Designed miniproteins, single chains, continued (2). Designs and how they scored, part 74

Each design is a single chain, and the fold is of that chain. pLDDT is the mean over its residues in the fold that is shown.

## One batch from the design tools (miniprotein)

Design m6561
Fold by ESMFold2-Fast:
Structure m6561 (fold): chain A 82 residues (1-82)
Amino acid sequence: MEEIKKEIKDNVTKLLAAIKDYVAKTKPEALPEVEAKLKEIEEILQKLLKEGKFEEIGSTVSLKLLELMDEYEITLDDLPDF
């Protein structure tokens, strides 16, 4: 269980870092806003991981990430594969 939690945390953390890096390079003016939203997503992720709610991570965290990506015109093709 701890190994799965670490893998999910590491993979999502890498994705959050990739989104931040992409915004810093393409839309640096939006970076403070994106960092705030990424922090909120990370806090939700940590809470759900602690509670063992893996299904809610897939629904809630993924939806918030997709909403953020859509708002800042980021596609999955713009991010490295994890």
Scores: mean pLDDT 76

Design m6562
Fold by ESMFold2-Fast:
Structure m6562 (fold): chain A 85 residues (1-85)
Amino acid sequence: SSTVETIANLLVGIVRSKSSFERTMLRTTLKGILQEIADKKGIEEMEKVVKETLELLKTRLSEEDYKKAEEEAKRILDEVKKEHE
């Protein structure tokens, strides 16, 4: 899925970025994408897409970087869930 690849690339960028500004911009972009999925398809579909993305990242990242990606994804997911009606 192109959506899964886009989210995967954003999470990798967040984890590997050395710039706090770049990390904030990437988090904002990822949050926007997840909000759009939640608004159009519901929270359950958003959670499913994030889970599929994290399964993909298990094959692409070290265990340490994967843990960071999972923590970032969970944080942004929780923010979207709190703001979604």
Scores: mean pLDDT 88

Design m6563
Fold by ESMFold2-Fast:
Structure m6563 (fold): chain A 89 residues (1-89)
Amino acid sequence: LGEVLVEAARAAGDEEAARRVEEAVRKGNYQEAIHITLEALRRAAREAGLDEAAEERVVRLGEQLSTAAITGAPRELLDRLLAELREAL
């Protein structure tokens, strides 16, 4: 479950955010883990010089991945969303 949120934060290139997500997941604080992940993704998109539409796509994929992870979606769906997120960055 929390693994994919950590991987999404790492995809953002933010090892400190990934570490904080791992800690939040360990404590069962999934809302905090999601918030940290989405903020890291938004920052990564902006730092990469992506336009507004591309930034919105990155954040939307992060939200979809977070919802899928929390609701217990199959690993195949989580892996697909994570791959799409990495491609969008």
Scores: mean pLDDT 83

Design m6564
Fold by ESMFold2-Fast:
Structure m6564 (fold): chain A 82 residues (1-82)
Amino acid sequence: SLAELRAEIRRLEEEAAAAYAAGDWAALLEVARRLAELRLRLGELLLEEETDPARRAEIEAAIERFREVAAAEIAELEALVA
């Protein structure tokens, strides 16, 4: 469900904060990848529930923007752990 996905995202956000506080970039990278996957899944579920074409277009645009930002953030973390 959306509620279960939101709860899992929140848990991973807490794990990301802990990894960042510890300076554990490798752990942060793994959590960031998992968060990106779940956030994209959440967007797809929101798109599935939306019937209005204009709102669907807005969600699709938001998913594309998020995909680009997430890829850039993950690439930066990959460079830090390489």
Scores: mean pLDDT 87

Design m6565
Fold by ESMFold2-Fast:
Structure m6565 (fold): chain A 83 residues (1-83)
Amino acid sequence: MEEVLEWARRMAEKIKEQADRIMERYRRGEISAEEARLELEILLGLARIHLGVVKIVAPENEEAIEILDETIEYIDEKIEELK
């Protein structure tokens, strides 16, 4: 249980950092809104896979599930910010 929670926290942190870097590149005009959206959708897919893994391996670990659900919501919010 503890190892799954630590893993979920690390994965959430890495995914959020990558999402922030994508948004920063978009805001600097380094990538288009279309490119930013595609990269964020890839991260969203990765977050959903990680959530699926937790639900299979440790379905009782509500904290790990919540962290990954919050990560998915965070990425969805960034996608909605794209113009």
Scores: mean pLDDT 85

Design m6566
Fold by ESMFold2-Fast:
Structure m6566 (fold): chain A 87 residues (1-87)
Amino acid sequence: ELEELIRQVKEEEERNKRLTEALDKMDYYLLQIFVYEGKLTPEAAEKYGIKLDESKTLEEIVKDLQEAMKEAFDLIMDRIERRQQLE
């Protein structure tokens, strides 16, 4: 049972890590879009640790944001479903 509990904790930690990574990507791409739109200065973005990716176009950044949003949504929905199964 202890080994099974350790396995379950590791699996939950991995899922939480994936969600955090997806949310961090959303924040990163959203701030880059704000810089492109002139709503945020590059200096202000850099202060928050956001380095603009000069290799990507605005369209590519929007696509990356949409993909990160979908991943975060899927992970959140999966977490909700698991919580309902425990009730």
Scores: mean pLDDT 74

Design m6567
Fold by ESMFold2-Fast:
Structure m6567 (fold): chain A 87 residues (1-87)
Amino acid sequence: SDEEIGERMLKLLKENKDPLEILNEVAREYRRRGQLEKAQEILDKIIEVLKNGRKNKDFEKTQKELFDLAIEIISELLGVPKEKILE
């Protein structure tokens, strides 16, 4: 379920896993479940953040944007406000 994916993402985030690793794990899980459109949406968002970071050579800002994207996806999957995830 979407809730199970959200709970797994939250666990990885609390373990201080790399945001890119977390986002790729979610995209892979959606592909495994046959939710190809959701997987592609996440992958497209990752690619845009990385493409922008590569052009601007701002790796710290890129990491923050990936982290913010992971928080946004967890919030949507769990139906929980972003501030409650960061507690």
Scores: mean pLDDT 81

Design m6568
Fold by ESMFold2-Fast:
Structure m6568 (fold): chain A 94 residues (1-94)
Amino acid sequence: SEIEKLKEEARKLVEELSKKVNPETAKYLEELVEKTIKTAELLKKAGKEEEAIELLKKTIELLKKLLETPPSEETVKELEELEKEIEEAEKEAK
């Protein structure tokens, strides 16, 4: 399953990123990734598999960006936007 592969990739990326950031930031990112994964699974159950894939891909792309570039105001804004998209997707899955 593409979703299972993307879930595994997101978890591996956040594990690598957690080694490079402070413990509070690591916890925040780990919780954000697990919330994204849970929301993607809910979207899949609701028949919205393409939306689940898009959400996971966006999360993976942001995690990759954070691994390559130090945190900036732009990356903080992207994290806030992702958090809002997760909340909207969770409402849509209900």
Scores: mean pLDDT 81

Design m6569
Fold by ESMFold2-Fast:
Structure m6569 (fold): chain A 60 residues (1-60)
Amino acid sequence: ELEALMAQLTPAQQAAVEESVRVGEFNEEERINLAKAVLTPDSAEAEALARKLKSKNFTL
């Protein structure tokens, strides 16, 4: 599932997901949700979710 989602992302989107996963302690569901949010940026909820997940990386 995650691999199929990542294959649909642009290089910039893939880099954003990779960086979020690399820095934060994202579990599998959080990684999938982040990729889905990046793919569906038209919804305010998806954008807010992606931002929230990425902001977790600042808390080590």
Scores: mean pLDDT 63

Design m6570
Fold by ESMFold2-Fast:
Structure m6570 (fold): chain A 77 residues (1-77)
Amino acid sequence: SELEKILEELKKLMSKSEEIRELLKQLKDDPEAVRRLGLELRLEFLKLQKKRAEIEGDEETVKKLEEEIKEIEEELK
């Protein structure tokens, strides 16, 4: 179900947030590494927001989120 997909993405986001918290203590002197971790977390959150918008039938929001997701994915490469 769509709710199960959202819960799975939320679990991934929570796990990623915990990893980021630990890494920030070690990488605070590396601004590029911190920036990349922030972008990765933002990407996961945007994917979760897109799934919510799809369930709500908000096609315009889905397209906007898809564009932002693509921009972040390109920036991470």
Scores: mean pLDDT 76

Design m6571
Fold by ESMFold2-Fast:
Structure m6571 (fold): chain A 118 residues (1-118)
Amino acid sequence: SAEEIFNKAVEAYKQGKYDEAAKLFREFLEKYPDSPYRDEAKELLVRAYIDSGKFEEAYKIAKELYKEHPDNDKYRFLYWYAKALAVNPSYLLLFYHIEKDKFSEEVLKEFRRLLGLP
């Protein structure tokens, strides 16, 4: 079932089995594209790809997720982060410069850490 594959993928992700998690999330999205878990599955697939070093694959899915939910701060962050990893780190600097006034202090601290800023 949809829930069985999704739960199995989440468990693999929690165990740090990122390649297995990515495979299961891809299978879930192919078989159940209209599931209420679709967006969460895409988010976790992006994270699994990043954690396994598959940056181009992460960027493709993150781009889709951001286009579908342009006002979601978490998906906007994942888009820019995946883009920076896949293409050029300067995209993360550009995003920080544009959006820094809209982020919480915790998100700003993470950006500063990733960019090597004080």
Scores: mean pLDDT 82

Design m6572
Fold by ESMFold2-Fast:
Structure m6572 (fold): chain A 84 residues (1-84)
Amino acid sequence: MNHKKEITDFVNEFNTYSEKKQEILVTSLFNSLLPKQTYLDILEALSPIKLSSKTLNKIREKILPLAPKDVMDAFDKFVEKQKS
């Protein structure tokens, strides 16, 4: 019932990963076959994680053009927070 605990545990482990491994995992999570709500949940779960510009650009260029507009808008806000 509390999937947020599993997400928190994953995020803690994810922060120990190399930049390359983080890039691979994040881009895999933004698969175009996922429902819109799943993309939004992933962005929320990733909000405490600082992603490299390379990872952010790869998500935007390869994955998000196939996603609904609301997901693209949410990603743009996520990227803006990462730059602050």
Scores: mean pLDDT 65

Design m6573
Fold by ESMFold2-Fast:
Structure m6573 (fold): chain A 85 residues (1-85)
Amino acid sequence: GSVAIGLGSLTAAQAEVALLAVKQALELGAKVTLVASKAAATAAKEIAKQTGADLTVADTNEEAISLAKKIAEKSGGAAGVLPSS
């Protein structure tokens, strides 16, 4: 299966939760795509670097969330969204 995770502005704690969620999805054999706003781009790049997940950057938090949902709908996968700080 595939998982798309939308990331807005993140606290350090929220970034850690996102990292653990990506690692768990990959261990279950899912293809993971991170969709990050510009505000979350630094944290999302670190998560992608540590996990090997695909990364797409959107201009706004709203666009990142919307794009993650569209990716999930088209691939028959799951979407997750972490709240902005």
Scores: mean pLDDT 75

Design m6574
Fold by ESMFold2-Fast:
Structure m6574 (fold): chain A 120 residues (1-120)
Amino acid sequence: DEAIEYIKKAAEEIGEAKEYLKKAKEAAKKGDLEKAIEYAEKAIEELEEAIEHLKKALELKPESKTIKEALKKAEEAKKYAEEAKEAAKKGDLEKAIEYAEEALKKLDEALEAIRLTRLE
């Protein structure tokens, strides 16, 4: 099932994005804005890959509500990751951490939607 293979790739990429967002948050907590920006950029890159794979899965299964929900949550996570990066660029440490936490929450919701995807 080609759609399932795209969903598996998206789940792996979401996992990588979560690890980069955790690193961005820790860098921001330490006042390392350069690393906070770098890790946020890496998280955004992983999320762009995950979004493309979820879109391909949705093209193959256009009626899948769970794939559509996972895609929506991944897109929301990317928006928060971009806001975390912009906050870090402005030196707003508290906002950078807040947006990274919101992005992480959205990624957990995306992974739950993927988990609920039925194979039949």
Scores: mean pLDDT 89

Design m6575
Fold by ESMFold2-Fast:
Structure m6575 (fold): chain A 103 residues (1-103)
Amino acid sequence: SVTVSATVSGTTATVTGTHTVASPGRVTWSRRKPGLFAEALAYDGSTRAPGAPARFTASTSGNTSTLTITNGTAADSGEYFVAVVPAGSTSSDGGPAVEVVIP
């Protein structure tokens, strides 16, 4: 299973996924803004998805995956998701979406 939480301090938001699978084969971060389709933000480690803003940073270590928004704006508010794929698997596991609100 995956548990997702978020913290916001000023304009910095940190979204943390805790997963039962250590060192997963793939971790994907996505967001959904109100009225829009879900979009990919980052893949495995620090790789940003094409078109994702440079203020997004991702990292994975052991059982924890983190997405950080540095100098975020109100436009970055929305629902954030993480999908985790165990090594050698074709099935993904994800936690419930978490709402991030940046003033």
Scores: mean pLDDT 75

Design m6576
Fold by ESMFold2-Fast:
Structure m6576 (fold): chain A 65 residues (1-65)
Amino acid sequence: SAAEAAARARAGALSAGRLGGGELPDEHVQKAADEGAADASAISRAVADAMAAGGFPLGEQLGRI
């Protein structure tokens, strides 16, 4: 779901921030790519959609303000 993907995207961003600009271990990134390039594309879309829905609620946020 978009909400679930949004939570994952936020967790990833927090992790990167906590590392002080660090990134996921190269090993982890390589494993994810190996498990499914097609799935990686779908996951990227879900994450981007989650960021828009959860991280950047521009339309609704502006309406609230």
Scores: mean pLDDT 53

Design m6577
Fold by ESMFold2-Fast:
Structure m6577 (fold): chain A 62 residues (1-62)
Amino acid sequence: SLEEELKKRKELGKEIADQLDDGLRKGSLSPVVDVIEEANAAGVPGAEIARREGEVLRELLA
């Protein structure tokens, strides 16, 4: 159902945030890339994915 899809997308958004934070702390982003790809395939809004990618890039370039 649409409600189940929305819940799944919210959970994936949290998963991406947690994985990005963990990857940044550990200095490993390979697992994070896989999570982003999975989220994109599952229909997480592209704007949210782009925002997270931007945060990672800022951290890496700082």
Scores: mean pLDDT 63

Design m6578
Fold by ESMFold2-Fast:
Structure m6578 (fold): chain A 70 residues (1-70)
Amino acid sequence: LAVEVSQKYKVPLQAAEQVVANNGTLTDDLINQVAGQQGLRPGTPEYEAAVKRVEAAAKEIADRLKAEGK
């Protein structure tokens, strides 16, 4: 799950694994840590694109976990 979502949405594997471990819950702290590690600046198109990718990945993880009866 985490590997597939990481590759599909081009988000760091560690971030996808943490969302899976948190049962599909995404936190602002995790978004900020991912963007900070990649040197992305808030208010840039690159930062906004990264946030959208992480949010989309988290939603897919949550939906798949719900489909599996979690």
Scores: mean pLDDT 73

Design m6579
Fold by ESMFold2-Fast:
Structure m6579 (fold): chain A 74 residues (1-74)
Amino acid sequence: MPSIEELREEVLQGLADARSRLPDDPEVSQIAIEMMERMLRLIEEAERRGASVEEVLKRLGELQAEARKQIDAV
């Protein structure tokens, strides 16, 4: 099972990748950046609360689903 620390590192890597793609695909990359910034805030808040990894994964999945709908609208 991934730890909260591993999830945070994965999101940070994804954020760096999205930023690197910004010149080539600005609209989709901006949506991805905003999603990952929200994910980082969620992980930080959940860690402060002592939330379970399962709760964090569920909330991250919800943010990903929301971002996919936004990308489909572009």
Scores: mean pLDDT 80

Design m6580
Fold by ESMFold2-Fast:
Structure m6580 (fold): chain A 75 residues (1-75)
Amino acid sequence: KEQEKIEKLNSFIKEIKERMDKFNAETDAKIAQLEAEGKTDELKAFREQSRAENRKLADELVKEYNDIIKKLEEE
């Protein structure tokens, strides 16, 4: 029973890692492209947008994590 709760948490952590890895890979690829093309203004705008999106994603993941913890504790 406790093992099942741990497995659910580990599964969620894996999903978080995969989501973050994908976001980082896509962000890095776009930054490299803009740098190669010399698009300095677009690069600045993209970095600001990416930072905002990363913060939003982190906040959403923290909320989901807390919701899962609460459900597992109350179950």
Scores: mean pLDDT 79

Design m6581
Fold by ESMFold2-Fast:
Structure m6581 (fold): chain A 104 residues (1-104)
Amino acid sequence: AQELTMAGGVLEAKRLYRQGKYEEAYTLAKYVADQAEKTGTDLGLRIAGDGYDIAGDSLFQLGKYEEAVEMYRRSAQLYERSGNLDKAEESRRKAEEVQKKLEE
């Protein structure tokens, strides 16, 4: 029940992101991800990975690159813990690309 509600929160954060509402997308995505991570379940860890990934994407659009790197790295860790290795690699790649912008 709680994981289903959190999955709905991730979908809403994605909708806000697609609408260009990056501050709202970040706030919702991070809140949902923090709650999902606390469940410790495989599904909760995957939902947390999804939430931190959207939070990272939102921060990137807002020019908050250091914070975006942190969110992407956290997303990768949660995806790895939930066995979603392809998504973990994608989040790590995003972190590396944003890290390069910080070195400019």
Scores: mean pLDDT 89

Design m6582
Fold by ESMFold2-Fast:
Parts: C-alpha cells; sequence; structure tokens
Structure m6582 (fold): chain A 74 residues (1-74)
C-alpha cells in the first residue's frame, strides 16, 4: 500500500535529518518499493545528504514489510 510506503519514507526522512537509519526498508509490493526508493533518494539529496545510509531506522518501529530497492531505470 502507498500508505505503508509513505510511513516508511517519513521514518527514513526523520532518520536522515537525525543522521541515523537502522534497517533496510521492505515494501509489500514492487511498485511500492520503487516509489519508496525514489522518494528516499530524492529526500536525501534535497537535504544535502546524497550518500545517506538507509539501513538504520528500526528505533522508530518501522513495519518490516517495506523494502527499499536500488533501481537504475528511469
Amino acid sequence: MVEEAERAFELVAEAVRAGTADTPLVAPSEPEARELAERAKEEARRLGQPEVNLQTFAEQGIDRRVTLEALEVE
């Protein structure tokens, strides 16, 4: 669901601002994983942190069903 991807993205954005993240994002479907990955990368770039590690955000209690994938296709 887009709502689950949105929640995971918000947690990642907060972790980026705080300088931490914890586990990779896991999405219940491929389209949601693509959306989440794209939004997370854009947010990190917008905040001036293009090399942000998105693997440490578990302290926020994120749902582990959301997956972040590195997609190169535009």
Scores: mean pLDDT 47

Design m6583
Fold by ESMFold2-Fast:
Structure m6583 (fold): chain A 81 residues (1-81)
Amino acid sequence: HHMKVSKETLERLAKIYEKLADENSGIYGEFYRLLAETLKELKDITDVKELVEKIQSKMDEFRAEYAKRAQEVKKKLEELK
């Protein structure tokens, strides 16, 4: 059997990351907000392995989006020269 996590634990963690998102700006704030939203979406998943795999998938998507935004910022900076 796999380890289980409670819905209450996930909701508590989501609130912690939501507060961190509010206290931070830019990419760090966006990262914490993504974690908070992901935990809220997955709060009914009690299997730790499944939860970790879904969180990892969201983190991979965030890394791809961050790379894309970095490229967009570079293009905008080149337009200002």
Scores: mean pLDDT 75

Design m6584
Fold by ESMFold2-Fast:
Structure m6584 (fold): chain A 87 residues (1-87)
Amino acid sequence: SMEELRRRIRELIERARQVLPNFRETMLNVGSLVEAAELYIELGDFEQARIFLHAARSSIEAFKPLNTLGDKEEPLLQRIDELERQL
């Protein structure tokens, strides 16, 4: 249901907001932002989807100097690009 999708989005947003200074939490936060954007696209809320994709990309760029994403950076950016083409 749409109510269940909105609940799941809220859970992902809360998880993404918990920034901890380690690799695992950086990965989970970026992944949560991308997953939230996918759910917003499913809801037809393209404005929110754009905002979350931008937030995900900005988070990846912010953590680039720390190399926390390593070889997972490119697949995440590729997924963001694919989702942006749907908007």
Scores: mean pLDDT 75

Design m6585
Fold by ESMFold2-Fast:
Structure m6585 (fold): chain A 82 residues (1-82)
Amino acid sequence: SSTVKELTPEEAEERMLESYFEGSLFIVKNLKKEDIIEILKQMGVPEEEAKRLVEDDEETARRLAAEIFEAAGRPELAEKMR
């Protein structure tokens, strides 16, 4: 078993927010806008809102990460990503 230094809840939260934002931003920058809209719609984002979001990569990434956290049962992290 790998012994890893235990993160505080605050440190774990900050790392999760950063990692999911970076991963979401990578997705946004490497997919077509139409594909991003479809992903957001599948995650429960209204189509008209998704169409507005895709004009800004960082806003799209924040929303995608927030929806991932909500789907994972972590609404507190979703709120902090918005």
Scores: mean pLDDT 80

Design m6586
Fold by ESMFold2-Fast:
Structure m6586 (fold): chain A 55 residues (1-55)
Amino acid sequence: SQQRLDNATQALTTMLKDGASLDEAKSAAKTLVAAGYLTEKQAQQALDQAVQKVK
């Protein structure tokens, strides 16, 4: 759902702003897919959006 995607994007953005590495953010995104919270495509979109927000 859009809400899950938005929530994941916010969480990954916060992680990166708090000093987490890109690899840690990728690991978190993979965990969300494994838990069934996001599809692989949605996880990639959330990660890409989070990276753009912290540029």
Scores: mean pLDDT 85

Design m6587
Fold by ESMFold2-Fast:
Structure m6587 (fold): chain A 64 residues (1-64)
Amino acid sequence: VSEEEILEALALITIGITKMLVDKGRVDEAREFAERQLKRLEELGASPEIVEKARKDVDEILAS
């Protein structure tokens, strides 16, 4: 398993938890969680492609 595959998996987990929090009506907590985790992914060296895709998915969830 490559480092990039692990970072992609972490991005998917971030998206899933963000959606769970939004579905529970915890939108402010979901936004704070997502922003913190996306920043963490960037700090861990995730590619711009992984970060941009995760941000797009998170923004779509938060807009729902």
Scores: mean pLDDT 83

Design m6588
Fold by ESMFold2-Fast:
Structure m6588 (fold): chain A 61 residues (1-61)
Amino acid sequence: SALLERALEHAGRSAREVAAALDLPVSPETLEEAARNVAAQNGLPVTGVLTPELLRLLFAE
């Protein structure tokens, strides 16, 4: 999706930075919580950084 492609340009950044860069209709705190939950459920490292793998899981259509 177009949103995923744009999000991947900001890979390795915090949820706050990604939310601001993409002007997302959710708070940075909501995105951080979603990323943490998705990482834990998929056996990925739980960090404050949005990796390309996490972004694909969060923004895949």
Scores: mean pLDDT 77

Design m6589
Fold by ESMFold2-Fast:
Structure m6589 (fold): chain A 101 residues (1-101)
Amino acid sequence: SELDDLLRAIGLLLRAIGLLEEITRRAKAAGDDDIVKLADELRRLLGRLLKEISDLKKLIEALEKVIGLLEKALDKLKAGDFDGARKYLEEAIKYLEEVLS
């Protein structure tokens, strides 16, 4: 149902925001300004996604893909692999730019 899809989308959005907050916190603690800037760009693109994508199923699919990439980025940060984290954040940005194009 549309309500179930909306509640799913809200839950996924909150999860994505929480992942970006944790990524930003870890990057700031490490002094990695590049990752902070990538996380800020992802927040802007998520804001655009929410404004521009009216199809809830498309929004859910996009959020699920982004969350998977953010989880991989966070796993790399936890392992001290900042280059690996940047790669996954850049992949998430590219994906969202393609969805919004």
Scores: mean pLDDT 91

Design m6590
Fold by ESMFold2-Fast:
Structure m6590 (fold): chain A 66 residues (1-66)
Amino acid sequence: NAAIEALEATRAALEAGDVDAVKQHLQRLSELGYSDLAKLLQDYVDAGDYETAIRIARTVITHLRD
């Protein structure tokens, strides 16, 4: 549940283009044990590929809910 909330917050921040909020939510995701996922999402954000970062976040949310 907490991981889904952190991922949904990350996705919303990515869609808003709020880089500071993205960093904060990815830090929370890392603290919840998803550090590799947080790094992957940050790498795409740093590359300017927000579309792929959003897609990855949505895919992981779907898998965690199913």
Scores: mean pLDDT 84

Design m6591
Fold by ESMFold2-Fast:
Structure m6591 (fold): chain A 80 residues (1-80)
Amino acid sequence: VTDENAEMAADAFVEFLEEKVKLSEEEKEILREIVKEALKAGKGDVELFHKKLLELLEEKKDQLSEEVYNIVTSILQSLL
């Protein structure tokens, strides 16, 4: 996965989440960073990407509202 592809995927994910829940600018940036890091760490492997995404979300849990955290984890469990 290229840095450009990771950034585009992160932006698309945040836009999708904005349709479900209202995000602060800080939460949008945190979620973009999480998705981008998970994509880079996953190296195109869907299972590694999913695992890393959940690990990074847990690490940043205190920086996200409970509603945002719950919706994001629920969506990710449903997607892959």
Scores: mean pLDDT 75

Design m6592
Fold by ESMFold2-Fast:
Structure m6592 (fold): chain A 80 residues (1-80)
Amino acid sequence: MSPKERALQVEVAVGLLRMMVAVLQQEHEKNPDWSLEEKLADLEAAVERFLSTIEDPETLEAVRKEAARLKEAFKQRFEA
C-alpha cells in the first residue's frame, strides 16, 4: 500500500471509530444503572471487534492509538 493510500485508510478508519464511540457514549448516557466498569467493558468489546476488521497492520496500530485516547475521554466523561 502506498503512503497516500495508507493515510486515507487511517483517516477513514479513525472517522468510523470516532462515530462508533460517540454512538456508544450516547447509549451509555441512557443507562445510569450500569457501573463505569460495565460501560468500559462494553466499549472495549466494541473497539476490539472494530479493530479485528482492520487488515493493514500499520492502519491497525494508528487506529489502536486513537482508540486508547477515546477510551480515556469516555472514562473521564462517566467519572464526572
Scores: mean pLDDT 79

Design m6593
Fold by ESMFold2-Fast:
Structure m6593 (fold): chain A 123 residues (1-123)
Amino acid sequence: SMEEIKKKLKEILDQFTAKLVELWKETEEEMSKAKSDKEAREILKKFHEQISQEAQKFIAEVSKYDPELARKLAERHERASAEIEEIINDESLSPEEKLSKVKGIVEQFVGHFQAMVDQWIAE
């Protein structure tokens, strides 16, 4: 039923959100132990790769139920990914400033995913 599909999509979104929170906590711990700007940059690059993989998995699952919603989610992810890459590669920013800015982009990105899924569920 449509109600079962909506419930399943919400469960998948909750799992995705929980995984990103877990990855972020691990990244904050690794960043606190970083001994150089180079090490900090590599930690953030690893985080970016991990969240991109999780976003791609989520989008692939959504595509089984609604290909158009999956396309919109993919476009939002592509924008967030580009912004994160720009921050990681900005040599004018300290590791602490990079961590703070990446957190803001990820929180906004997750908020957009939640809003898009909630809107689709309401329709």
Scores: mean pLDDT 87

Design m6594
Fold by ESMFold2-Fast:
Structure m6594 (fold): chain A 89 residues (1-89)
Amino acid sequence: DREEGEEAARRAAELGGMSEEAARRAVGALGSGDAEAGGEAIAEGSGAPREAAEEAAREMAPAVARAGAAGDAEGAAEAVAEAVRRATG
């Protein structure tokens, strides 16, 4: 729900080294299956190339969506951080 989404964003910012605003956009977009918007947020927040960020976002979007559906804020945050890690090499 809304509260788990905010918690996931805070944790993703910490784990991925992103601003809370970029992390919030990434969590929301990937949680809804929007890999393009999620990739944009990851590229902006991490400095990764847009193409690499979108590829990583596509790979990790199912994990973020699954965690979000389960109310697993930490799992969603870890999946977003993993997308950042993949996008940055």
Scores: mean pLDDT 83

